# Designed miniproteins, single chains, continued (3): the designs that were tried, part 41

Each design is a single chain, and the fold is of that chain. pLDDT is the mean over its residues in the fold that is shown.

## One batch from the design tools (miniprotein)

Design m9485
Fold by ESMFold2-Fast:
Structure m9485 (fold): chain A 71 residues (1-71)
Amino acid sequence: MKLDEEIKKLEEEIKKDPNNADAYYRLGVLYMLKGEYDKAIEYFKKALELDPNNKRAQAALKTVEKIKELK
């Protein structure tokens, strides 16, 4: 319930400011916590498209990809 509320809030932030890399990064984190790794990867990639130097998004993307490849 709280995760879904935060996701909705971030989706509204993105509609107001589509260049908000932090909002995309946070959506990726929330989807990762829900176990929806493919959606997490998409949002981390969008964050990096907007801010290629976002080290948090870079690290998170590699972590999620590794989780999908390893058991």
Scores: mean pLDDT 81

Design m9486
Fold by ESMFold2-Fast:
Structure m9486 (fold): chain A 72 residues (1-72)
Amino acid sequence: MKAEAERALERAREGLDGLEEAYRAGEVSDEEAERGLERLEGELEQMKKAFPEAKEEIEELLERIEELRETL
């Protein structure tokens, strides 16, 4: 995997983990959580086009976004 793809995935994972934690702690509203998920989803879709080699890992993150969205 390209180093740039690895860094992009790491940032996306950190962003999603942070958003999940903040939501569970009640630090963000449902609306703020949904906006965060929409932003991450858009970034992941762009990464999927730019880094086909990371497709599987990106799809796992997209699945996590859908799971979290179900709790909103």
Scores: mean pLDDT 80

Design m9487
Fold by ESMFold2-Fast:
Structure m9487 (fold): chain A 81 residues (1-81)
Amino acid sequence: SDSSISTLVNQLNSSNQSVRQQATQQLSVQAFIDPSSVIDALQPLVNSSNPVVRQDVRSILNGLTRTDSGQQAQQVIQQIT
């Protein structure tokens, strides 16, 4: 659900590495089920001041580049500095 995705996205900003790794893995799984909702939820994080968050977002979106949502994922990846 969108609520679950929002919780996982918030966990990407955690100071705890284990929490971030778990959230990244769960978002990658959720992205396979509901790619559009995950891509939309990750868009605000492309401008994150935390390079670890930006890298995790890139990693999740890279998992989608060979799917039907690949063009949308690539557009968001290009926004990550």
Scores: mean pLDDT 82

Design m9488
Fold by ESMFold2-Fast:
Structure m9488 (fold): chain A 55 residues (1-55)
Amino acid sequence: SLEDEVERLLAEAEAQRDPAQAVALMHKALEKATQVDEATYRETVARVKAILEAL
């Protein structure tokens, strides 16, 4: 499902050692999240922010 794809992309971004690769995966996750619903998009934005703050 699209929700599973979003979770997979976020998990891959969190596991990435290269910040540029992590950012690219986060962009893909956000694009997929917009196709699901507003709640999923907001949750994805929050997780992206957390990943960026950990870098």
Scores: mean pLDDT 81

Design m9489
Fold by ESMFold2-Fast:
Formats: sequence, C-alpha cells, structure tokens
Structure m9489 (fold): chain A 56 residues (1-56)
Amino acid sequence: MASKEQLEEMTRLSMEAIKAAVDVLYSEDPAEKAEAERRLEEYLRRIQELAREAGL
C-alpha cells in the first residue's frame, strides 16, 4: 500500500518530468534538449522505482 509521502513524491516527480518534457519539445538548442532528455529519463526512472516499491 502506497504511503501518503510516496504518493506526494511521485506527484512532485511527475510535475518535474512534465517540465522536462516541455523543455525537450520546445528547446531549439541541442545541448538544452539533451540535458532535458537526461532529466526526463531520471525522473521517469524514479517514478517507476517508487511505483514498484508501492506495489503499483
């Protein structure tokens, strides 16, 4: 069963992932796109790990 703290952390990471995805879509600088893509992948990995621990 997911704790309230785990759900809040997943929500926070989801918002950060959305921001990173926006940077990937709208940035015209290849270096900025690469950094945003890397951040997006890290946030998605953390969300997946928390979901696994929470039994989701």
Scores: mean pLDDT 81

Design m9490
Fold by ESMFold2-Fast:
Structure m9490 (fold): chain A 77 residues (1-77)
Amino acid sequence: SGRKKALELMKEGNRAASEGDYEKAIELYKKAEEAGKSDPNLKEAAEHNREAVEADARGDIETGRRHALRGLEARER
């Protein structure tokens, strides 16, 4: 299902981000957004995770933290 694929892609993206591979993480989160497009909360979570990593990549840690928290909130809906 699209939801299962999106969750797998988000896990891969989270791993890439933790390894400092921001380019790979961004690509994986974009794929998760597309796979999860029928699940608005999951799509929103993937979008926020991508924006968090994009912010971290440019050194904007505060913006990155805010997006990461919003991604977690979207996943709890």
Scores: mean pLDDT 86

Design m9491
Fold by ESMFold2-Fast:
Structure m9491 (fold): chain A 71 residues (1-71)
Amino acid sequence: ADEEIERLNELAREGEAAVPPLVEALASPDPRVREMAAIQLGQLGEAAREPLRRLLSSPDPAVRRAAEAAL
């Protein structure tokens, strides 16, 4: 919910250290949380590229779509 989205915005300020928790947020049941995590990972650029490429192989179609949107 809104608290989780706010936490994702704070995590993005940590740069590379934010990548693992943002990747976990892409698996959230809340589509708004997934969208925010994808946006933040896209903003991190190079640091997020390799983790996002690995998510394209995820068995979860929602995670794959979010990773594609972030790349």
Scores: mean pLDDT 74

Design m9492
Fold by ESMFold2-Fast:
Structure m9492 (fold): chain A 67 residues (1-67)
Amino acid sequence: MTKEDVLEALKKAGATPEQIAAANRVLDRAEEKGVLEEAVKTAFDLIKQGKSVEEVLRALAELVARA
């Protein structure tokens, strides 16, 4: 699973262009911090659980902040 797969899944879940841009920035920061694989896995797990786009973005931002 890749960063692009996460962005596509968020688009399918109804994410706005602004939310997609925010997700892309958070995933770029995750890559810089060496936690991209964990971030991608977390995003897919939350999407599969039916979490909202907003909840997914908050979880990713917190994961990157902890890294």
Scores: mean pLDDT 84

Design m9493
Fold by ESMFold2-Fast:
Parts: sequence; structure tokens; C-alpha cells
Structure m9493 (fold): chain A 61 residues (1-61)
Amino acid sequence: MTPEERERKLEEAVREFLKKASNIQTKEEYDKLLEEIAKKHGLTPEEVRDYLRKRIAEERK
């Protein structure tokens, strides 16, 4: 996978997670959603989590 493809997939995964996370109330559902989205895009849950944290930090700035 190229670095550009990886970044694009991370962006898509984070966008999908944020859209679906608005309907999630529990930590267990959060973890399941993160794993499902990561697997769907060929990423690890850690990669998606780290990218999500960066996106949130940039929105605060």
C-alpha cells in the first residue's frame, strides 16, 4: 500500500467513525466500531485511533 493510499484510507475510516460514533453511547460499542472500520479499510485499530486523535487536536486549534 502506498503512503498516499494509507492516508486516504485513514481519512475515510475516521470520517466514517465520526459519523457513526454520534449514535454510540457505550465504550464497548466504540471499540467494536473502531475495529470494524479498521478491518474494512485494511488498517489496524491503533492506526485509526491515532489518526482520530490528530484530527480532534487540529479541530481544537
Scores: mean pLDDT 76

Design m9494
Fold by ESMFold2-Fast:
Structure m9494 (fold): chain A 84 residues (1-84)
Amino acid sequence: SLEEKLAAKEAELKEKYPDASEEFLKGELYKVKGEYYESQGKYEEAIEYYDKAAEYYEKAGEYKKAVEAGVNAGLLRIKLALGL
């Protein structure tokens, strides 16, 4: 379930990055939501969460992760436009 994936990711993040900013943690959790909805074929929802992940990664100063999340959203927009 999404709740199980979010709980597992939050636990992992707290162990690996105990001093991580709230913005970084939100970025990572929104990325998990994006990946979850993408795996369900719910591309519109996945795009929304990848965009939120990019926003929070930018706020956290994680520019590479922000670009990667934005690219994921962009690729899903192309898939929707092409009916793929």
Scores: mean pLDDT 89

Design m9496
Fold by ESMFold2-Fast:
Structure m9496 (fold): chain A 72 residues (1-72)
Amino acid sequence: ALAELRARLAEAQARAAEAYARVQAGDRSAEAELRAAREEVARLLAEALALEHGVDAEALYAELVAIEEAEL
């Protein structure tokens, strides 16, 4: 379960990196994809942390999204 979440997290991070590179290259259509990929990373990270520590994944996801939005 945790190994599967870590694999999905790595895939989501790769998609975010690809979208970010496209935005830097001037592809504005990738901005929405970058946002979606970052939200997916935050969701998967929250699930992984909740599984490890037995805490509420939804609460962790909300905190991670708030941090990400503050950085934007």
Scores: mean pLDDT 74

Design m9497
Fold by ESMFold2-Fast:
Structure m9497 (fold): chain A 66 residues (1-66)
Amino acid sequence: MQLLVSISGPPEKYIALSLRLMGLPNVSVTVVGEDTLLVTISGSDAQIQALVNELKSLPDVSVTEV
């Protein structure tokens, strides 16, 4: 699954989330904009849904499935 993740707020928040996502197994992150990441998730449907729900729960984060 691929997600577009847009982050608003201070640069430290963007950096922290980017590093966290890059550290996850089965996750690939590509920077596609100044505040936007393309996140590719592989694995089980449960793993994918858990990460999608986590990202959607974060303040100042917008998630769009592609």
Scores: mean pLDDT 78

Design m9498
Fold by ESMFold2-Fast:
Structure m9498 (fold): chain A 85 residues (1-85)
Amino acid sequence: SLQEEVDRALVLMTLSVALKAARQGKYDEAIELAEFAKKQIERVLDGETRKKALDYIDKAIQALKEGNVEEAIKYLEKARDIVAS
């Protein structure tokens, strides 16, 4: 449906901005965007794809809180790949 396509595109945009923030060392901004993406994913995805995407976002947020930017980017990219599939 059009709404489903729009909602998925918005999640992908949010994750792209979160990735950019993480790469620029804007960790608080990246965390806020990742938390927002979680709320979008809970509404847009279901089942195993939702579970995997949320798990990757949670791991990314934890990595950002620890200052581990490489792990955070890895998990944000994995979450984006799940949403894009």
Scores: mean pLDDT 89

Design m9499
Fold by ESMFold2-Fast:
Structure m9499 (fold): chain A 72 residues (1-72)
Amino acid sequence: MVKEEVIYTAEEGETVYDIVRGTLFGSKPVPEGVKIEVKGADADTVLEEGTKIKLTIETEGNKITVTVEILK
C-alpha cells in the first residue's frame, strides 16, 4: 500500500471530486477498472475559491481511497 498526503487550494467552482480526480489523473479520465472511494466529504460539494483541503491518498492494487479534510 502507498499512502500520500496532498494539500490543495480550491479554484472557483471546483467540486471535491474535481480536485480528487485532477490530483490523481490530471486532465485524463479515470482508467477502466480503477475504483475511487472518496471519504470525509461529499464528492459533489462545490468549494469556495481559496479553500484549502487535505487529501490522504491510499492505493491498494486497483482501489484508490482518498480521505478529504476541508481545512478551516
Scores: mean pLDDT 78

Design m9500
Fold by ESMFold2-Fast:
Structure m9500 (fold): chain A 96 residues (1-96)
Amino acid sequence: AIAEAKKYYGQGLYYFKQGKYEEAIYYFQKAIDLAPDSEVAGKALYYRGQALFKQGKYEEAIKDYEEALKIFERFDPDSENAKEARKNLEKAKKAL
């Protein structure tokens, strides 16, 4: 259910804001699993990518940003979410 995915996404954000990236990743993964290809999954992929980037896991972050971007572009390619995903994808690629 999308409502359950949104709850896990919210928990992921809570831990992300505290710098608890492993816990954030766990909850973002739960949100993605419950509602794949949804807008909430796109947001969860994007923030999981940011958490992975903060951990120096650049290849994994790139994969999550690319998946998030596919979802965001499907809904609205000109959205702020799509623009931010593109910017962070390029930043992660430059980090090697």
Scores: mean pLDDT 88

Design m9501
Fold by ESMFold2-Fast:
Formats: structure tokens, sequence, C-alpha cells
Structure m9501 (fold): chain A 62 residues (1-62)
């Protein structure tokens, strides 16, 4: 269902933001790069959901 994919995308994005914050306390930049790439994947997944390609969206969010 598309609601499940949207929720997965939201959880993944929140996790990436938390990782960025944690990495900044540790002096690392890995979380910033991961957040940027995660946003790109999430945007692509949401566009696939908009097109009705829910299974494809779920696959790229794995």
Amino acid sequence: KKEEVIRMAAIKLVGAEMLKMSDQLDGSSVGEEYLKKTKEIVEKALELVRQGKVDEAKKILE
C-alpha cells in the first residue's frame, strides 16, 4: 500500500537526520552525505508512489 511506502520513506529520512546530528557531535561528516543521498532516494520513491508504482518505490527504500 502507498501509505506503507510513505511511512518507510519518512522513517528512513528521520533516521538519516538523527545520524547526521550524532555524527556532528563525533566530528564526522558521514551522516551529512548519507542524509543527502537518502533525500534523493526518498524523493524518487515518492514520485514512484505518485505514479502508482508502489512496489518499485518499496524496493528502492529497502
Scores: mean pLDDT 76

Design m9502
Fold by ESMFold2-Fast:
Structure m9502 (fold): chain A 68 residues (1-68)
Amino acid sequence: MPLSEKEIEIAMLRIQVAVYKTVILEHGKPASEEDIRRLREIAERAEALGDEELAREARELAERAERA
C-alpha cells in the first residue's frame, strides 16, 4: 500500500526530528539558530498535519537547544 502524501510528509518530519535529537542530545553539538528555527517550523507543520506528539517533541527539543 503506498503511503499518502500526508503520511510521507509526517514520516519525513519524524526523521528530521530524530536526527536533530541525536545530534543535540546524544552528541552534544550546539544547535545553531537555524536548527532551532527549523525545529519550530517542524513543530508547526506537524501540528497542522495532526501529529500532536511529533509537534510536542520538536517544540521540546527546540526549547532544550535554546537553553544550551
Scores: mean pLDDT 78

Design m9503
Fold by ESMFold2-Fast:
Structure m9503 (fold): chain A 68 residues (1-68)
Amino acid sequence: SGEELEKLLKEFEEKAKNSDSGERVKLFMELVEYAKKNLTPEDYRKLIAKASEIMAEIELKKLKEKRK
């Protein structure tokens, strides 16, 4: 359901924000593996798209802080 996706994304975002780049990739891969096994193809697609956006936002923010 949408509520389950929102919960998974919120937990991922909180962990990813407090992780280094290597741990963040690991968290993303674990989320992908969980989603493949436990979600419908449609929900998997939505989760991965949103999680990818969260990853990009975190990486861009860290890059701007370090290089600007």
Scores: mean pLDDT 80

Design m9504
Fold by ESMFold2-Fast:
Structure m9504 (fold): chain A 100 residues (1-100)
Amino acid sequence: STPVEERVREATEEAVKEALKNGDLDTAKVIGALAHVAVAAGEVIEDFTKESIKELLKKAGVPEAEAEEIAELSVTDKKKALERLEEIIKELREKRAAEK
């Protein structure tokens, strides 16, 4: 595990635990998906604010307009945010596999 993976894991575990404690399964799933984006992109995410989500997605290669839309959906429609994040994770993993 890299230091990036360790920091992302720690932040994710705490945020998921808090969401589940509050019965918010949709938030827990979005947090988990964002952690997978961060690890796949080699980036750190330490909080799950709209601004941090947008910056993570931009660093992962998502266009700014799309990153803003997904960050907004993470607050307004977590199920749609999750669907978009799962697509991004798949694309990032496919890009990593192509470098083998």
Scores: mean pLDDT 80

Design m9505
Fold by ESMFold2-Fast:
Structure m9505 (fold): chain A 65 residues (1-65)
Amino acid sequence: MVSDEEIDRAVADIYEAIANLLEKKGDFKGASEAYRKAAEIYRRSGDVENAEKFEQKAEELEKKA
């Protein structure tokens, strides 16, 4: 069985994929929201580096929206 941390990473990966698709479509607001969701999941799982990376990405996209 996968651990709770592995499940969190899988969910974060899904949000990252959604954010990338939305960004490619020009939906910067939707992409920003998806990156923020991924960042929250990474932060609670202890992956601070990816959390901060996606928080910055979300802020940059929010400025474009």
Scores: mean pLDDT 80

Design m9506
Fold by ESMFold2-Fast:
Structure m9506 (fold): chain A 70 residues (1-70)
Amino acid sequence: REAFLRELEREALERMAGKDDLEFHREIVLEMLRRIAEEVADREELEEMLELAEKVGEEELVELLRKKLE
């Protein structure tokens, strides 16, 4: 569970390494969060991702996560 999220974090960070562009970093993080949201069925993990998505202001991801939590 947490190991899966950590692995995806690591992959995103590796892709961002050497990039000096916050927009590029944002796009990669949002793509990873969307993929995690689609795969994860654990309520606690979905709630954590919802908090992050709300903080980032990504409406589509927030709606998807809320539907998953239903």
Scores: mean pLDDT 65

Design m9507
Fold by ESMFold2-Fast:
Structure m9507 (fold): chain A 72 residues (1-72)
Amino acid sequence: SSSLQQMMDDGVNLVHAAVYKSVTKKSGDKLSEEELKKMIETLKELRKKTSGVAKKMADDAIKVAEEVLKKK
């Protein structure tokens, strides 16, 4: 069902967003401007397909990546 699929997608996307946030926070200064922009693009697409806690995590990951990009 669409609701079960949404729950599965949200769980997977929550993990992906959390990993991106963690990597960017720890090593974002070592990523190129192009890599950061591509990561933000990927996270924005992920955000459109998610809800609840997963969407919030994607929003948080985007903010971290945008802050790192701002310092470039």
Scores: mean pLDDT 80

Design m9508
Fold by ESMFold2-Fast:
Structure m9508 (fold): chain A 59 residues (1-59)
Amino acid sequence: AARERYREALRAQAKELGIDPTGLSEEDLAKLLYLVGSDAPIDIFNLTPEEKEKILKNL
């Protein structure tokens, strides 16, 4: 129950910020949202799934 609510909240925030959460783990999605909340570059909003993986691996 709690984990499902957390995942749903993360997906809702990602969608609101223009980030596609599909295929991302809970941890990876949280990392992307953290970067966005930390004054992340505009390019993060236009990343392909492959580019998102590269950024997450480099962090």
Scores: mean pLDDT 62

Design m9509
Fold by ESMFold2-Fast:
Structure m9509 (fold): chain A 92 residues (1-92)
Amino acid sequence: PEAEIEAAVRRLARDALEAGLAGMGRSMDDLSPEEIAAAVEALADFIREKALNESSLEALRRLLANPPSPAAREMAAVLLAIREGTAPPELV
């Protein structure tokens, strides 16, 4: 369902924000709740746009065919679901 896809996208966006901050020697505690919400929504928008890009489609197919981890497989499945516009529960 759409709600499950949106929840998964926001989860991926939050995880990406946390990882990015850690790479810069920072943490989520360095941001206000408003800044976290804004960053998560911006990253979620980027993830949706990336899923709709032609170059990203080939990358998603490769990742789904040979995922390095369960998390990578879930990410590829979510992005592909966004690309297709409809995803069965087993794919998301």
Scores: mean pLDDT 65

Design m9511
Fold by ESMFold2-Fast:
Structure m9511 (fold): chain A 58 residues (1-58)
Amino acid sequence: MEELIEKVRELAREAGLTDEEIDRLISFVKEMLEKGFPEEVVLEIAERRIRDLVARRQ
């Protein structure tokens, strides 16, 4: 779990998300893992959310 969280955090920083956006994304990742989603699925969803957040920036 912690390794996945750190990986998501690093990917979000590299994509240029703010610390607040990163914290929200990490909370989402933790909730998905607590609900029993597989780590691989959570990582794919997180990567897609990072791309969507970057693309939808106003």
Scores: mean pLDDT 79

Design m9512
Fold by ESMFold2-Fast:
Structure m9512 (fold): chain A 70 residues (1-70)
Amino acid sequence: MTEERLREELERLREEYEEALREMKENPQPEASEEKLERMYEVAVEVLRLKAEGVPDEEILERLRKLAEE
């Protein structure tokens, strides 16, 4: 993955995050919070960065499991 492609993916992810926030405001769920959505966005950004660095999917999944335990 190139730096240019990473930036494009990050911009797309930001748009999806903004859309998800809008949907959450319109259809609030007890289990869903703005804080949780923000954390998911941070995780997705980290995944994209790891993929850009060539980290294997298995290692990315282990990192996500560790983050979920925090």
Scores: mean pLDDT 70

Design m9513
Fold by ESMFold2-Fast:
Structure m9513 (fold): chain A 65 residues (1-65)
Amino acid sequence: MEDLVKLSREIQEIIDKLNSGEISEEEALEKIRKAVEEVLGPENAKTAVKHVKEAIERRKKKKEE
C-alpha cells in the first residue's frame, strides 16, 4: 500500500511541475507512465496516462483563459 501512496505523491509532484511550467506536458505524461508502470504494470500505465491527458486537456481549456 505504501507504493500506491508514493505513486500518488510522485504523480502530484509531476502535475505540480507541469502546472508551474517546469516541465512539458509530454514529459509529465512520460514520467507518470513510467511511475504507474513500475507499480501497477504497463496496461494500467496506459490507462492512467490517457485519463490524466484528458483531465489536463479539460483543465487547460479553462485555465489558459
Scores: mean pLDDT 75

Design m9514
Fold by ESMFold2-Fast:
Structure m9514 (fold): chain A 68 residues (1-68)
Amino acid sequence: AEETRRNIELTLLDWGIPEEKAREVAERIVALAEQATGSTADELGQAYVPIVKLVNEAIKEYEEEKKK
């Protein structure tokens, strides 16, 4: 159940995002992906393209928040 979120979190950590923020962003990405596709996080593991799109969108949102 947490697999998709954990993989996103680990990717964000590798990109240098702090652990606390990476967790928040990963949770937001999963929530947005589930809302946008109507699927669970586990099912989204089979449709990585929507996940990648939402990862990029969440990163953009994080950068916009930082620029505020």
Scores: mean pLDDT 66

Design m9515
Fold by ESMFold2-Fast:
Structure m9515 (fold): chain A 55 residues (1-55)
Amino acid sequence: SEEHLEKLIETVLSIARDWNLSEEQAVEIARSLADKEGLSEEEKERLIKRLLERL
């Protein structure tokens, strides 16, 4: 759901800010979380696109 995607984005952004991660590292974390949550390829692409827009 969109709510679930937003929650994942907020989680990755929080981690990236707290640990001063690079864009590449933030994307890797997002992919790992998406895989654990069982997201489709389309949902993973949307997650990454929205994450990059907010980094």
Scores: mean pLDDT 83

Design m9516
Fold by ESMFold2-Fast:
Structure m9516 (fold): chain A 58 residues (1-58)
Amino acid sequence: GCVAIATEDLPSVLPNEVSVKKGDVVVGNCSDDYIKGTNLKTGKEGKVPSKYVTCECS
């Protein structure tokens, strides 16, 4: 699994997306297009476009 940290605020307008605020941590699977995972601050699951997050894999 990977950890992604939001670099900017992303308001979600799509049902399968999760909103993030700068500094939010999302845990899941990183890909070139999206991370699919859980926002640890809100507990919501969904997709975040990779351009709004930095992905770090251990």
Scores: mean pLDDT 76

Design m9517
Fold by ESMFold2-Fast:
Structure m9517 (fold): chain A 66 residues (1-66)
Amino acid sequence: SNEEKLKELTEEAARLLEEGVPEEEVRKKYFPLIKEAAMALGLSEEAAEAVAEYAIREAKRIAQKR
């Protein structure tokens, strides 16, 4: 499902951050992918961007706790 896809993309972003990939590089790749997945769920562009921002923040939180 697209919901599972969002979780998967967030976990992948967290793993790259944990491996030392710069946040800017991770955002460049994963922000548009997460936004696209959220829009595929029927969210507006504005709401999908908010979901992508939240997911990147969550990825950073996950990376910091590992």
Scores: mean pLDDT 83

Design m9518
Fold by ESMFold2-Fast:
Structure m9518 (fold): chain A 56 residues (1-56)
Amino acid sequence: ADALRQQMLATYQELADKAREALKAGNVEEAKKIGEERHQKSLELTQQYADALAAA
């Protein structure tokens, strides 16, 4: 559980940093793409967390 939670936080932080960098460069399209990926990863990580809880 803790390892998965740390991975989720690290993934969100990395994507946030990438989105901020893209916006600084004026790459709005890249920032939108990163936002889309964050949403998709949120769904996947939530499912993994639910599966881990069900296995406990």
Scores: mean pLDDT 75

Design m9519
Fold by ESMFold2-Fast:
Structure m9519 (fold): chain A 57 residues (1-57)
Amino acid sequence: LGKEAGEALRKGDEEKVVELGKKFVEAGDTISAEILAKEAEELGLLKAAKEIRKAVE
């Protein structure tokens, strides 16, 4: 996960977390996207986690 993804998670910025997760998927880095979705879910950002997982599939 990049520094920007960690920052968005700390701020609870669901929109930014989704944006970064989709960028990982577009780059073919589904592993980083899945890790970001898991971290978002653990922090209670359930909408962001769901949207990222939907983009991976």
Scores: mean pLDDT 81

Design m9520
Fold by ESMFold2-Fast:
Structure m9520 (fold): chain A 59 residues (1-59)
Amino acid sequence: SSRERLLRLAEASEIQARKSKEMAEQYRAEGNTDKAKRLEFAAESSEELARLAREALEA
């Protein structure tokens, strides 16, 4: 169902956001600011997607 797909999207996006944040922290520790910034942006995008999917599930 569409509802099950939205739930899977929310969960997958939440996991991806967490992993992207962890990788961003590692790159910052290494002094790779450019890669860290890209992963921080990816994390924000995944968090926004998860938020929208969760909102759609509550509608």
Scores: mean pLDDT 89

Design m9521
Fold by ESMFold2-Fast:
Structure m9521 (fold): chain A 71 residues (1-71)
Amino acid sequence: ADAPPGGLNRKVSTPESGEALAARAIAELVRRLGEQLGLDQKTIDSLAETAEKDIAAGARIVAELMAQLRA
């Protein structure tokens, strides 16, 4: 088939659960923190994608970026 089955649109699905909403919010924080640190857009995008997939991974990324800003 030439079309993906299962609604894989830019890794962003309709967030019906609080977990999905939290993952998106964490990804936005990652992007903002990365900009504050002066990271490359490619790096920021990669980290944000990881955060959108896993809340725990996203939270760890945010914590590490926050530590870099406070160091």
Scores: mean pLDDT 72

Design m9522
Fold by ESMFold2-Fast:
Structure m9522 (fold): chain A 73 residues (1-73)
Amino acid sequence: MDAEIEKIAAEVRAEHSDPIEQQIEFAARVLELLGASREDVERVRRILRRAAERGEASEEELEELRRILEKVR
């Protein structure tokens, strides 16, 4: 798993020069690797992108991200 996560991190850094897009894609691909559903991965991308556009995440968005992370256990 660690080698797979490192590969994802390297690929994201190579594909995206913007640090925000790197964070969004890294989080999404790691969740996919951990077995998150396509719907949950897409929801994470949407939440993180909206938070980046506003410069902050809401309490509700952070709670939704936590719930998705708990599902992949």
Scores: mean pLDDT 78

Design m9523
Fold by ESMFold2-Fast:
Structure m9523 (fold): chain A 70 residues (1-70)
Amino acid sequence: SGVAALLAQIGELRPTWPLSLQQQLARLLHRDGLAPTPQNIDEVLQQLQQQLQQEQQKQLEEKRKLKLLE
């Protein structure tokens, strides 16, 4: 499938990155119809990092609320 081909290319360009990250980037590239170039990989990585930062902020706020209740 297109995602599998993108995953293989990402693995060649970014072999030190975690497999889970490579898989997420392959899905994002496939969703947006982007070629697996270093520039496009970096763009979708930025999008994924923004999403991860939002989730981390939510988790920190929930932990802060729990601390205030203790």
Scores: mean pLDDT 79

